# Designed miniproteins, single chains, continued (4): the designs that were tried, part 95

Each design is a single chain, and the fold is of that chain. pLDDT is the mean over its residues in the fold that is shown.

## One batch from the design tools (miniprotein)

Design m15522
Fold by ESMFold2-Fast:
Structure m15522 (fold): chain A 73 residues (1-73)
Amino acid sequence: GATVEAAIAEAKRLRERYGEVASVQQVVQFAVENGGSGAVAVANAARELGELRGSDEVDLTELIEEIRRRGRG
């Protein structure tokens, strides 16, 4: 839906800004700065991926795919 599409667009902008990898904190800060429903979905997905990996960093291509997967459920 529109929220998933917005979240994918936000994750792609993060990739353009930071490259293939960003810290969870950078993703969350970008989401706070944007303040949209897509931004919230990006922040939540990044935090969950970081927790699952035990890492402060997230692969932004994996983040895009995680958001797509959530949108299919």
Scores: mean pLDDT 77

Design m15523
Fold by ESMFold2-Fast:
Structure m15523 (fold): chain A 100 residues (1-100)
Amino acid sequence: MSLEELALKFLEKAIEAFYYERKARETVGDKGREYAIKASKLRKEAQKLFDEIEKINPELAEKVRTILEKAFTDYSTNPSLTREQLLEKAKEELRKLFEE
């Protein structure tokens, strides 16, 4: 797996975690708890991927983290943004890091 593919998988897992965290907040009872557990699992998977990026290239890891922080802010402030739109925006920012 390339460093770009590793960073992409990290962003995918982290954004998926944001989605389920929001679903957990919007949902009560057992279903809300299931979403919270899924979000926690995705966060752990994302952290493992981030740690791998940081070991290979710490500067890139910081830039990828900045992309994720922007995505989180956008998702938190704009409830009409879909998970797909958020991921596409993150992918575009990631491509800029690897092209020039």
Scores: mean pLDDT 83

Design m15524
Fold by ESMFold2-Fast:
Structure m15524 (fold): chain A 68 residues (1-68)
Amino acid sequence: PVDEAVAIFEATRKAIEGKEEDVASPDVNLAFVEYLVDKATNPEKLAELIEKQAPDDPVARRIAEKAK
């Protein structure tokens, strides 16, 4: 559950990392990040997990959509 949520967050972050310039409202992502971080026990560990398992933007994007 928490791990799943954090996975979604990291996937979203990865997708945005390539399009941060095109992102109009980073506040939405910040609020989401804060939510996941608050729920996560080890955000750094989750960042690695997603970074390795979610290199594709389409997948990360769909996962992020399910998060909210």
Scores: mean pLDDT 48

Design m15525
Fold by ESMFold2-Fast:
Parts: structure tokens; sequence; C-alpha cells
Structure m15525 (fold): chain A 61 residues (1-61)
């Protein structure tokens, strides 16, 4: 499970990648093994981008 510092790092990575606030929350939830509704309702292109950023954040942690 993510610590507060790990969540902040993941948020910074997502912000650097140009994600919206809602997409940043999707990345954090993804790192916790949760698939939020925002991810499911996103376009295929955005879903792919969210998965890529989540993977980068996971590698940085």
Amino acid sequence: MLSEEEKELARKIAEEKGLSEEEIEVVIQGLNGIVPRSFVTASEERQKRLAEVTKEAEEAL
C-alpha cells in the first residue's frame, strides 16, 4: 500500500505527464489496485495514457 510520500510522488509524476486532477486520482487509485469509474469512462487513448503513467509511477516507487 502507498505511503503519503509515495502518493505525493505519484501525483507529481502524473502532473508532469500533463494529466488532469481527475486523471491523477485515477493513477493513485490504480497503484492501489482499484479501477475507478473515471478510468472506465475515459476514451481508449486516455485509458492507455493513464495505464502508462501508472506504470511509470509504480517503477518510481
Scores: mean pLDDT 76

Design m15526
Fold by ESMFold2-Fast:
Formats: C-alpha cells, structure tokens, sequence
Structure m15526 (fold): chain A 80 residues (1-80)
C-alpha cells in the first residue's frame, strides 16, 4: 500500500540522520518532520472518508520521496 511505502521512506530518512553532520541535524530533522506531516495528512484524508484519499496518499508518497532526495542531497553536499 502507499502507506507502507511512506513508512519505509520515513524509516530510511530516520536511519540517514546518523550520517548528517551535527551542524546540519536540525535541517535533516526538518525534512523528516515534513515527510511525517505528509503522512499524517494522508491518514486524515482516509479517516475523513475523502473521495480523493487515494490521490492524496499518492501525493503524500511523492512528497515523502522528495524529502528523502533532499536529505540525501544534504548529506552528499556535506561530504564534498
């Protein structure tokens, strides 16, 4: 399901926080919180019986994947 994919992305992001330099940890945490926010919005859409809940879940997955890519880029640039 889209929720399982979102959970896996967030788990991956949390594990990647260990590779973030100390001075960039607040930015890394901000990206994880953004991903969690998208997940919460998708869960609320399902709970409220939104007829577009499936599309909202898909958009939430896209946003969490975008946040993961931004976190990976943050780590990559810090190692340059």
Amino acid sequence: SNFEKIDEVIKRMTELLKDVPKELVPKGIGLVLRAIGAQVDAELAVRNGDPNAEEIQKKALEETEKALKELEELIRKAKE
Scores: mean pLDDT 84

Design m15527
Fold by ESMFold2-Fast:
Structure m15527 (fold): chain A 71 residues (1-71)
Amino acid sequence: MKLDEQIEKLKEEIKKDPNNAEAYYKLGVLLMLKGRYDEAIEAFEKAIELDPSNKRAKAALNTVKKLKELR
């Protein structure tokens, strides 16, 4: 319930500022928590494209890919 509201808020933030790497990273984390792994992967990949120095986003991408393999 509250996670869905946060996801929608982040999607609106991204619509206003498509270059916000932090918003994509946060979106990926929330999508991963919801088990929406394919969407989380896309969000983390976009965060890395916008900020290639973000080691946290790269680690999260590796984590979500492993979680997807286990399902």
Scores: mean pLDDT 83

Design m15528
Fold by ESMFold2-Fast:
Structure m15528 (fold): chain A 64 residues (1-64)
Amino acid sequence: SAETEARARELIAEAERNLARGREFPATAKEVEITEKYIREARELLEKGDYEGALEAAEKALGG
């Protein structure tokens, strides 16, 4: 749905902001790598029209 798509986009944007913050701290390199993986998955699912999958992947990128 349009609502799920919008929510997925919001969470991807939030995850990207958190990723940028994480890159400032070398000690979080592993967390940065995991976050990057989930952001990529969320974007791929969004492009394929799987909005529920995109939302779930974005949520994982945020640590939920």
Scores: mean pLDDT 81

Design m15529
Fold by ESMFold2-Fast:
Structure m15529 (fold): chain A 68 residues (1-68)
Amino acid sequence: SMVDLASKAAQEIVKEAGPLSPEEALLLQRAISYLMEGDLEKALAEADKLPKKVSEAAKKALKKAYEE
């Protein structure tokens, strides 16, 4: 399901980018919530608010989850 894919994306991001701050975790949770609603554009916009290194990993994982 899209929910399961979003959960896997979150795990992949943490593995690539390392531990997230509380603020970063909140932004990622918002991005995942939009992805679960099927809104990739809004999910990517929330991910874009993350620091560049984390944002790149997040966008890659979110796009992959949406395509699957």
Scores: mean pLDDT 78

Design m15530
Fold by ESMFold2-Fast:
Structure m15530 (fold): chain A 74 residues (1-74)
Amino acid sequence: MLDELAAGLLAFAEGLRAAARSAPPEVAAQLLALADRLEAAAERLRAGDASTRAEAERAIAEAVALLGALVDAR
């Protein structure tokens, strides 16, 4: 369960890093910061810290909002 969530967070973080390569520098910095937060959350979940779920959910919501704004700017 937590391992599945952690794997999903790591995959999402990789996607954010890929998106950062083509984003403007200020947006790229935000995407990379969110990717770092998702990776940190994945490590905590793998260590058994289930309280990290709320932080992971917030980081996902922020990333989705940022990606949506980036798409709308096109």
Scores: mean pLDDT 78

Design m15532
Fold by ESMFold2-Fast:
Structure m15532 (fold): chain A 94 residues (1-94)
Amino acid sequence: MIKIYDVKVRQLSPTTAEVEFAWNDDGRTYRFIVRYRELGSDEWREIELETNEGRGRIIIEGLEPNREYEFWVDLYDENGNFVARSKPVTLTLK
């Protein structure tokens, strides 16, 4: 069973955050979708990346200062099948 772990979000600027995560790497290429929203909003945004490194890192731009955001990482296999979802992580921009 593939597991996403060590999801970390850090502020890089008043409008920019970095999302980092890892999984138990089995040598296969996976498609990751980082989903995020302002906490309490029904409006989700997403950014996609592919990697086989056992870790992913993505920069999210265009965030609003002094807002709290929720981040999720979803994992899909080479055939487009859903595999795993991380626990949510929140970040309040300052």
Scores: mean pLDDT 80

Design m15533
Fold by ESMFold2-Fast:
Structure m15533 (fold): chain A 62 residues (1-62)
Amino acid sequence: DAQAYADQGQAYAAQGKYWEAALHYAQALELEPDNEELRANLLAAVRQAAANPTPGFKPYVP
């Protein structure tokens, strides 16, 4: 449901995975398009992704 997608988006944002967070918020918005809080969360995640590329996406290999 929309809440599950929103919860996953918050979890990804907490991990610094802002593009993954944005994708999950976008899925939640498809289920609840009138939800202003989800729109705000999506916009915040997109801004964070643009300002902070996901540095953790590269695996560390010593």
Scores: mean pLDDT 73

Design m15534
Fold by ESMFold2-Fast:
Structure m15534 (fold): chain A 64 residues (1-64)
Amino acid sequence: SMEKEITAALGRMYRALGDLLASKGEYKEAAELYRKAAELFEEAGDLEAAEEARKKAEEYEKKA
């Protein structure tokens, strides 16, 4: 549905912002953005992207 496409697009935006903050060493903030991306991907039905985003959030939390 269009709603799922929009939700997935928001997930990709949060992921991109998380990558940007991680590149600046802001790992705590990057982890929070990746957790939000994971929620959005799960809502969109993209379970693979959601799992990958959760793993990235955990990685960044360990670096924070």
Scores: mean pLDDT 88

Design m15535
Fold by ESMFold2-Fast:
Structure m15535 (fold): chain A 92 residues (1-92)
Amino acid sequence: SAMDAEVQALIARIDAAIARAEALLARHGARLSPGLLADLRNQIAVLRAIRADLRAKLAAGEPVSPTEWAAANIELAGLEFLIALAEREVAA
């Protein structure tokens, strides 16, 4: 369904953001401030939990509520923001 395609697209965006954050941590983690390193690790863990929940709902044919959808997108935006901060820090 169109809803299932949108959930799959969100999972793919979460996968890409986690992969980018993990690659950045692997390559530049030693150069990041301790606070930003901790925030990135925490936000990756949050998105992994959200991804697991979205995958479980998709597999069960269960709908994602508007509140859950909004929360997932807010947390994803948070990780994308932390990635941008980290990329700026390592470029300096």
Scores: mean pLDDT 91

Design m15536
Fold by ESMFold2-Fast:
Structure m15536 (fold): chain A 97 residues (1-97)
Amino acid sequence: MEELREKLNEEMEKLPIESQMVVGAALLAIETMYVLARKAIEKGDVEKAKELIEELKKIGEKAIELVSKYSKEAAELLKKLVEAMIEELEKEVKEAE
């Protein structure tokens, strides 16, 4: 995931400032949901973690669509990042059950 974050930041730096603000806001929303889902797993709240993973999927889909209007490259990287986040969270939920 770190390599995807680095590549996404590199693509963001190529965009106009206004576009960087939009992509940055989308990435912040995704990262926030990921952190909240991780915290739910760490607290043993598997049910809440599953709900947050579903919200991450919904927010991710909307964020990818929004970002694609500014940069197709950034949108593809964001899609890969969201997919990697979901895979990691679902694995941690399975191991916590």
Scores: mean pLDDT 83

Design m15537
Fold by ESMFold2-Fast:
Structure m15537 (fold): chain A 69 residues (1-69)
Amino acid sequence: SLSLTPEEIAKQIYDQIKNSTDKKKQTELLAELLVRYGHTSYASEALKYARSQGITDKEIEEAKKKILE
């Protein structure tokens, strides 16, 4: 198949989060990953990484709400 799997897409977003130097962009990418691909292992790893970088659960929740609006 020429289509990417959800796990492959989630990995690409996770890699983008790790390579970003902008905390706002990291938080927005994390929110998208959690909303669209929250069932993948990369979603849980990205959440752990974000918390280690000082991104708060409140900031993540606010970013998720913006995607759902």
Scores: mean pLDDT 84

Design m15538
Fold by ESMFold2-Fast:
Structure m15538 (fold): chain A 58 residues (1-58)
Amino acid sequence: HMEEAEKHEKEGEELEKKGDLKGAIEHYKKSATAAVQAGDMEKAQESLEKIRRLSTQM
């Protein structure tokens, strides 16, 4: 399992709840990078989709 990607994803979700969209995007980028390095393309794709949606709101 990719502990690093999961940690960053959770931190991004917490920042979204606070309304810190920039902080959330930073953590989702870290999650996507960790997922790519671990070969988990599905999780990387999920993180990138979240970044895309949040970027549209900014």
Scores: mean pLDDT 79

Design m15539
Fold by ESMFold2-Fast:
Structure m15539 (fold): chain A 61 residues (1-61)
Amino acid sequence: VSREEAQKAIEEAVKLAEEALGRAAGLVVRHDLERLLKEDPQKAYEAALKVIEQAKEILKK
């Protein structure tokens, strides 16, 4: 996975986390995923997709 693809997934994950759990949760998600992106873009991408899935489940309530 490219860093650009991982970054796009991170931005979507942060947006959905903010909508589902509030701004503080979005900031935590951004911090953790940006850190992962520096170490392993593939892991960052996979973590972002997991956050997106979980946030979508919360928003369906």
Scores: mean pLDDT 82

Design m15540
Fold by ESMFold2-Fast:
Structure m15540 (fold): chain A 62 residues (1-62)
Amino acid sequence: EEEAIAQLAELLKDPDFRELARDYLVSRGVSQEEVDAMSPEELARKLVELTRAHLAQTDAAA
């Protein structure tokens, strides 16, 4: 989990990938202000949290 967050944070140092991640988070209800205030590590944690929530919801449906 921490390893995945660290790897994603490294990827998020790329401005193009960070922009895509920001757009995704905003589309899921995270404010643009909050995303802009996040470090790459915080942004990676938020992405993992939202992905985990999505997977939990699909698992509950099965």
Scores: mean pLDDT 73

Design m15541
Fold by ESMFold2-Fast:
Structure m15541 (fold): chain A 110 residues (1-110)
Amino acid sequence: SADDVVDRLLADVAAAGDRLLALAGREDPETASLLYALVGALGGAASEIADRRAAGDVEGVIATVEALIQLLEDFLARHGDRLSPEARAVVEDLIARLRAALAELRALAA
């Protein structure tokens, strides 16, 4: 169901955020600041997804997930080279999970 997909993607976003916060503590201050900003953006996107789901706005959920994927890809394009391999892997894994959830949501909305 769409609710099951959204529950899973919210859990994936939360898990990625927690892991990025833990990894930020091992980074230089500038890289840590970028990861803290990214975690804030993940929290904002998760809140918007939850609000859109509560409103029954599946198209709004899809649009928010698409925007989050773009934000994460843009983050890797600009900052990926300065991330630890572990931090980079967390972001890349989250993009893959969000793309899978997006495909499931689009199939359910059709």
Scores: mean pLDDT 91

Design m15542
Fold by ESMFold2-Fast:
Structure m15542 (fold): chain A 75 residues (1-75)
Amino acid sequence: AVEKGKELIEKAKKEVSKIDPAYTQLLDYIIDTLEKEGIDAALKVVDFYINTAKEQGKEKIQKILEKLKEELRSL
């Protein structure tokens, strides 16, 4: 589960980097959380960043993170 989760987050990070490179640091934190605290903790961090992107009007980033959340939930 952790290995697959890392691959999914890295893919999302590549998509995010094309839109807003500053957001890539948040994806790195999601990977770190997944490795140290597991999938449930990583999902909470993703939810927090979805809300942050929504409040900041970053619709493309929000959509990428929402897709990542659903993919991580399927693990």
Scores: mean pLDDT 83

Design m15543
Fold by ESMFold2-Fast:
Structure m15543 (fold): chain A 60 residues (1-60)
Amino acid sequence: GPKLAVAKEDYIATKPDELTLLEGTELIVLEEVDEEHVLAQVKGSKIKGLVPKSKLEFLS
């Protein structure tokens, strides 16, 4: 199945391509961009952006 993650804490986007997240937001990981960032989509929506891996708990 798709790789899933949950935001561990609130995160405010600091760059145009980043997602702003609330703690507990469920995400679908689309791509690992580098060692520090993933491209993710908010589950149940079309909203996509970069997220620091340190802000996520990976579920699968």
Scores: mean pLDDT 83

Design m15544
Fold by ESMFold2-Fast:
Structure m15544 (fold): chain A 99 residues (1-99)
Amino acid sequence: DSLIEALKAHLAKQPDDAAALFQLGVELYKQGRLEEAREYYEKALELTGYKDALLLAHLAEVLFKLGRYEEARKYAEKALELDPNNSLAQDVLKKIDEA
């Protein structure tokens, strides 16, 4: 994928670009590359001090798809502490309760 390769080339020069790390994670997630998407979401979150509700919700979703339900719940709850109206985090918690 040319976009994934372009994002990786950019991050080789600017490794602390949280927006580029998040975008790369989203593109990897779309391709079903769930473990790689998780790694890039975690790197982006580390740069934010785990204070980004959107990133926390996306990390929770990928962890749920990986079967890591305990971690998915933890990060979905953190996302809702920052933004109680985050629909992705609410959806992840509902799916965990049904699993």
Scores: mean pLDDT 88

Design m15545
Fold by ESMFold2-Fast:
Structure m15545 (fold): chain A 70 residues (1-70)
Amino acid sequence: MPPQAELDEAMARIVGAVLASTIENEKLREMLLEAAEELARAGEPVTEEAIIERVKERAGVESLEDIPEV
C-alpha cells in the first residue's frame, strides 16, 4: 500500500482536476492543480475552498477572475 501522503496527493490531483475541468484559462487551471498538490504535501485539508484560497494567495488577487491568462 502506498504511504498515506501519496494517497493524499492522488486525491488532491483528482480534486484539482475536477476544479480545472470547469476552467478554460490554462494558467488558472495549472495554478489550481499546483495548489492542490501543495496542500497535500503540507498535510493540509484538500478542499475546493482551500485550493482557491491558495491560488489567490499565490497570485496576490482577491478573486480568481483577476488572474490573467498567461
Scores: mean pLDDT 67

Design m15546
Fold by ESMFold2-Fast:
Structure m15546 (fold): chain A 99 residues (1-99)
Amino acid sequence: SADELIEQAKKAYEEGNYDEAVRLAEKAIETDPSNAEAYALLAVIYADRGEFEKANEYLQKAYEIDPNNPAVKAATEYLQAIVDGDEEKAKEAREKLLS
């Protein structure tokens, strides 16, 4: 299921395996194109890679699908914390995304 792929992607991301995390999240989107959490996770992964244009594109897609989704809110808070240089808020937002 898309949800199982998202859980695997989160685990790969926590382990620092960004290529595997991207692959699994993209497969989740192929399985369910309306999965806002998959787009939110991709936004955070691309931000961590310093690919901020891609991060913002994925965050916008997540927001258009479901702006009230907890993962979308967490990804929005994470990207804002990175821009602000707020390491504590970035950590909190990341923990919310991965919960």
Scores: mean pLDDT 89

Design m15548
Fold by ESMFold2-Fast:
Structure m15548 (fold): chain A 78 residues (1-78)
Amino acid sequence: SHMRERIDREVEGFALGARIALPKADELEKEDPTFDGLKFIARVAAEAANLARTISDPEELRKKVEEIADKLYEEAKA
């Protein structure tokens, strides 16, 4: 099913985004204990799921997710 393949890709993208975001969220919460690390993780995961819709290459997807995580981390520190 085309729909199942799309869902599976988005779920994998979400999980990848969450894994990449987790250590950054931990660092942000360590620096500021009031920081909502779960909201940060959820945002990166959602962006990663969205990217997985158009990027089928796993290495390209990882690079783009890392770029987004780094950008959002920079914004969170500003």
Scores: mean pLDDT 88

Design m15549
Fold by ESMFold2-Fast:
Structure m15549 (fold): chain A 60 residues (1-60)
Amino acid sequence: TAEEEGRRIGEEAAREAGGDIEKAVELASQRVKERFAGAPIETVVAAERAAVEAARETAE
């Protein structure tokens, strides 16, 4: 699902950000926009929320 894909993106972004929560969230948001380019707004919003939440949790 879009939420599952968003979580994956968020976790990856957090890993690349090296524990920087702000950087992780920025990367996660950017990648969701790229991954779901042209998708319905509802899909993009769901994926972005999941990605941001996962990025914050992973960047602990």
Scores: mean pLDDT 79

Design m15550
Fold by ESMFold2-Fast:
Structure m15550 (fold): chain A 65 residues (1-65)
Amino acid sequence: MSDLELGKLHYVKGLEAYNQGKLEEAIELFEKSVEAFERAVKAGDERAKPGLEVSRKELEKLKKE
């Protein structure tokens, strides 16, 4: 599985955890999503840039920053 695909998978799972009220699990999943998208961008996969932006934004909101 590519880092782009891992980023998307963790983002979707993070949203599902958030919708179930599992805030700690959602935060961990969004952190994994950010890490995967960051690796994809660093490897030159520009398709990961939008995913990185939205994952970071969701993570910041959940951490109340």
Scores: mean pLDDT 83

Design m15551
Fold by ESMFold2-Fast:
Structure m15551 (fold): chain A 73 residues (1-73)
Amino acid sequence: MELVEELIAYAKANPDLSPGEIGLLVQKAIEAGASRREVFRIVAASLGKGDEAADNLVKGYDGGKAYAREQGR
């Protein structure tokens, strides 16, 4: 998804983005059909972190959701 890579590059180039501006980048990605991983990549980039941090967030979310389903007895 070309747009997500452009938004990540923009976030990396602008480390002084406010929470509101980061929210606008996320909203634009969601409107373009971005996946959860792509959204987390934008957030991680805005916080000065790499794709590895975004991958860890996705794994934590997916693992927690699966675990909650199994343990929700």
Scores: mean pLDDT 69

Design m15552
Fold by ESMFold2-Fast:
Structure m15552 (fold): chain A 68 residues (1-68)
Amino acid sequence: SVEEGLKKMKEAGVPEKEIEALKLIKKAAEDPNLEKAKEYIKKAAELLGKSKEEIEEMLEELERHYKE
């Protein structure tokens, strides 16, 4: 499972912030609600230290996916 994969990444020494960000990205990908998906992506990007511009690009990409 994805959850088991994330646990193995933590045991392998991947930083907890990166693991938490990956969990949020997974939730965004699985959420049919665009606004909730945007909130998950924003939180994940902030944990990964992304710039405001990078976060905006990620949100635009997510919106394109939902518009099709």
Scores: mean pLDDT 75

Design m15553
Fold by ESMFold2-Fast:
Structure m15553 (fold): chain A 71 residues (1-71)
Amino acid sequence: SAAQAQEHTKKGEEALAEGKLEEALAHYSEALQLDPSNAEAAKNAVKLLRSLGLDRAAEAVEKLSAAFQAA
């Protein structure tokens, strides 16, 4: 649900604040699986992936999320 996606987005932000990059990505991934249109989870995942040099993965997330947000 959207509410569960928001909860995972918050947990991802908490993990990122603790420097737990893998846990942050896992939470953002779960948020997007629960609500692919969640702009905040997509934005945070894209920023984190780009900071890690994973530009192709970031582009894939950005493109898929934009498609769901435009539907």
Scores: mean pLDDT 82

Design m15554
Fold by ESMFold2-Fast:
Structure m15554 (fold): chain A 57 residues (1-57)
Amino acid sequence: SELEKVRQENRDKAMEAKKLIEEGKKDPENYEKLRKQATDIMNEAAREVAKAIEEAK
């Protein structure tokens, strides 16, 4: 189902965001930029999940 695909993509995005945060800890000069990028990825993934739930109603 589309919802199952979106859930899998959300898990993949969460892993990607976690890796960005870990990389940011090793690169203090870019930490804030990487943290914001990770936050944006997670927010986008959350919106996609919300849309999939709306469509599945």
Scores: mean pLDDT 80

Design m15555
Fold by ESMFold2-Fast:
Structure m15555 (fold): chain A 71 residues (1-71)
Amino acid sequence: MREEVNQKEIEEMEEKGKKLIEQGKKLNDKKLIEEGEKLLKKAEELKELVERGDPLAVGGYRGLELGLRGE
């Protein structure tokens, strides 16, 4: 099993988050900035799981992100 699939998703989330933040700043849209920041935070959490080599990042992720609760 490879982690390349979830790594791609993480990279896409990071890129999308950054673009949303840039667009939000350009348009002065607070909602876009907040949405981008949330995506970046999700990507960061997934990245940490992948870097650990945690199988939850590969298969069990769906259950873990139940309600955006981490802390």
Scores: mean pLDDT 67

Design m15556
Fold by ESMFold2-Fast:
Structure m15556 (fold): chain A 91 residues (1-91)
Amino acid sequence: DAALAALEAAAARLVALVERHSTDAGDVEAVRALAAEAVAAARAGDVRALAESVAALGVQVIAVLNQIKDPAAAEEIRAALLAFIEAADAA
């Protein structure tokens, strides 16, 4: 329960930061969808689906980071991605 709540909070923060700093609507939609899939997998207890969603989200966030020119924004998104991965590992 606490681990799931932490994952939901980390996912929401990561999505909000990508929405704030990304100029590509497709990237924002992909991150939002993958974050929702990860949370749904965690709620279902589907460890494989959670791991796959986390891996896919990591790849997508790295693609977003390659397009971000503001180093402070990039650092904030990297920190949010790390927090999300740590929360997913605990879920």
Scores: mean pLDDT 84

Design m15557
Fold by ESMFold2-Fast:
Structure m15557 (fold): chain A 66 residues (1-66)
Amino acid sequence: EAEQLANDFKETTLEKLKEVDSAYIEKELSREEVEELVEFTAELLKENPNLDAEEIEKAIEEKLKE
């Protein structure tokens, strides 16, 4: 189901954010910023469902640098 897939996406993305930079989370990322990252990851996997975890992590890291 689409809802279930989106929920798994959100959970995985949040775990990735914690791995990438805990200090970034301490900068008080707003819920909107977190949601944007979740949507960003969902769009990436929608376009390329075969992306590796490392590739997704790299994209998130670049997004966080912005």
Scores: mean pLDDT 61

Design m15558
Fold by ESMFold2-Fast:
Structure m15558 (fold): chain A 77 residues (1-77)
Amino acid sequence: LLEFFEKRAREAEAAGDLVGAAESLMMMAELYLKAGDSEKALEYFEKALRLAEEAFPELREELERAREEWRKRAEAA
């Protein structure tokens, strides 16, 4: 499953699709969190968030709230 999203992220990056790349990286973060690897989950989440901020600067406040929620969730996992 991780391999699937890694491939999708690479394909999206090659196509210049920031949204598709961010979505795939977000799914990888969710999978790492579910597996108990909070460090990798946060790493991939931060990468996804950076691409999302670049694609949608107007959502910066919402994305910052999502960062805080994700950090709390990772600490609880």
Scores: mean pLDDT 77

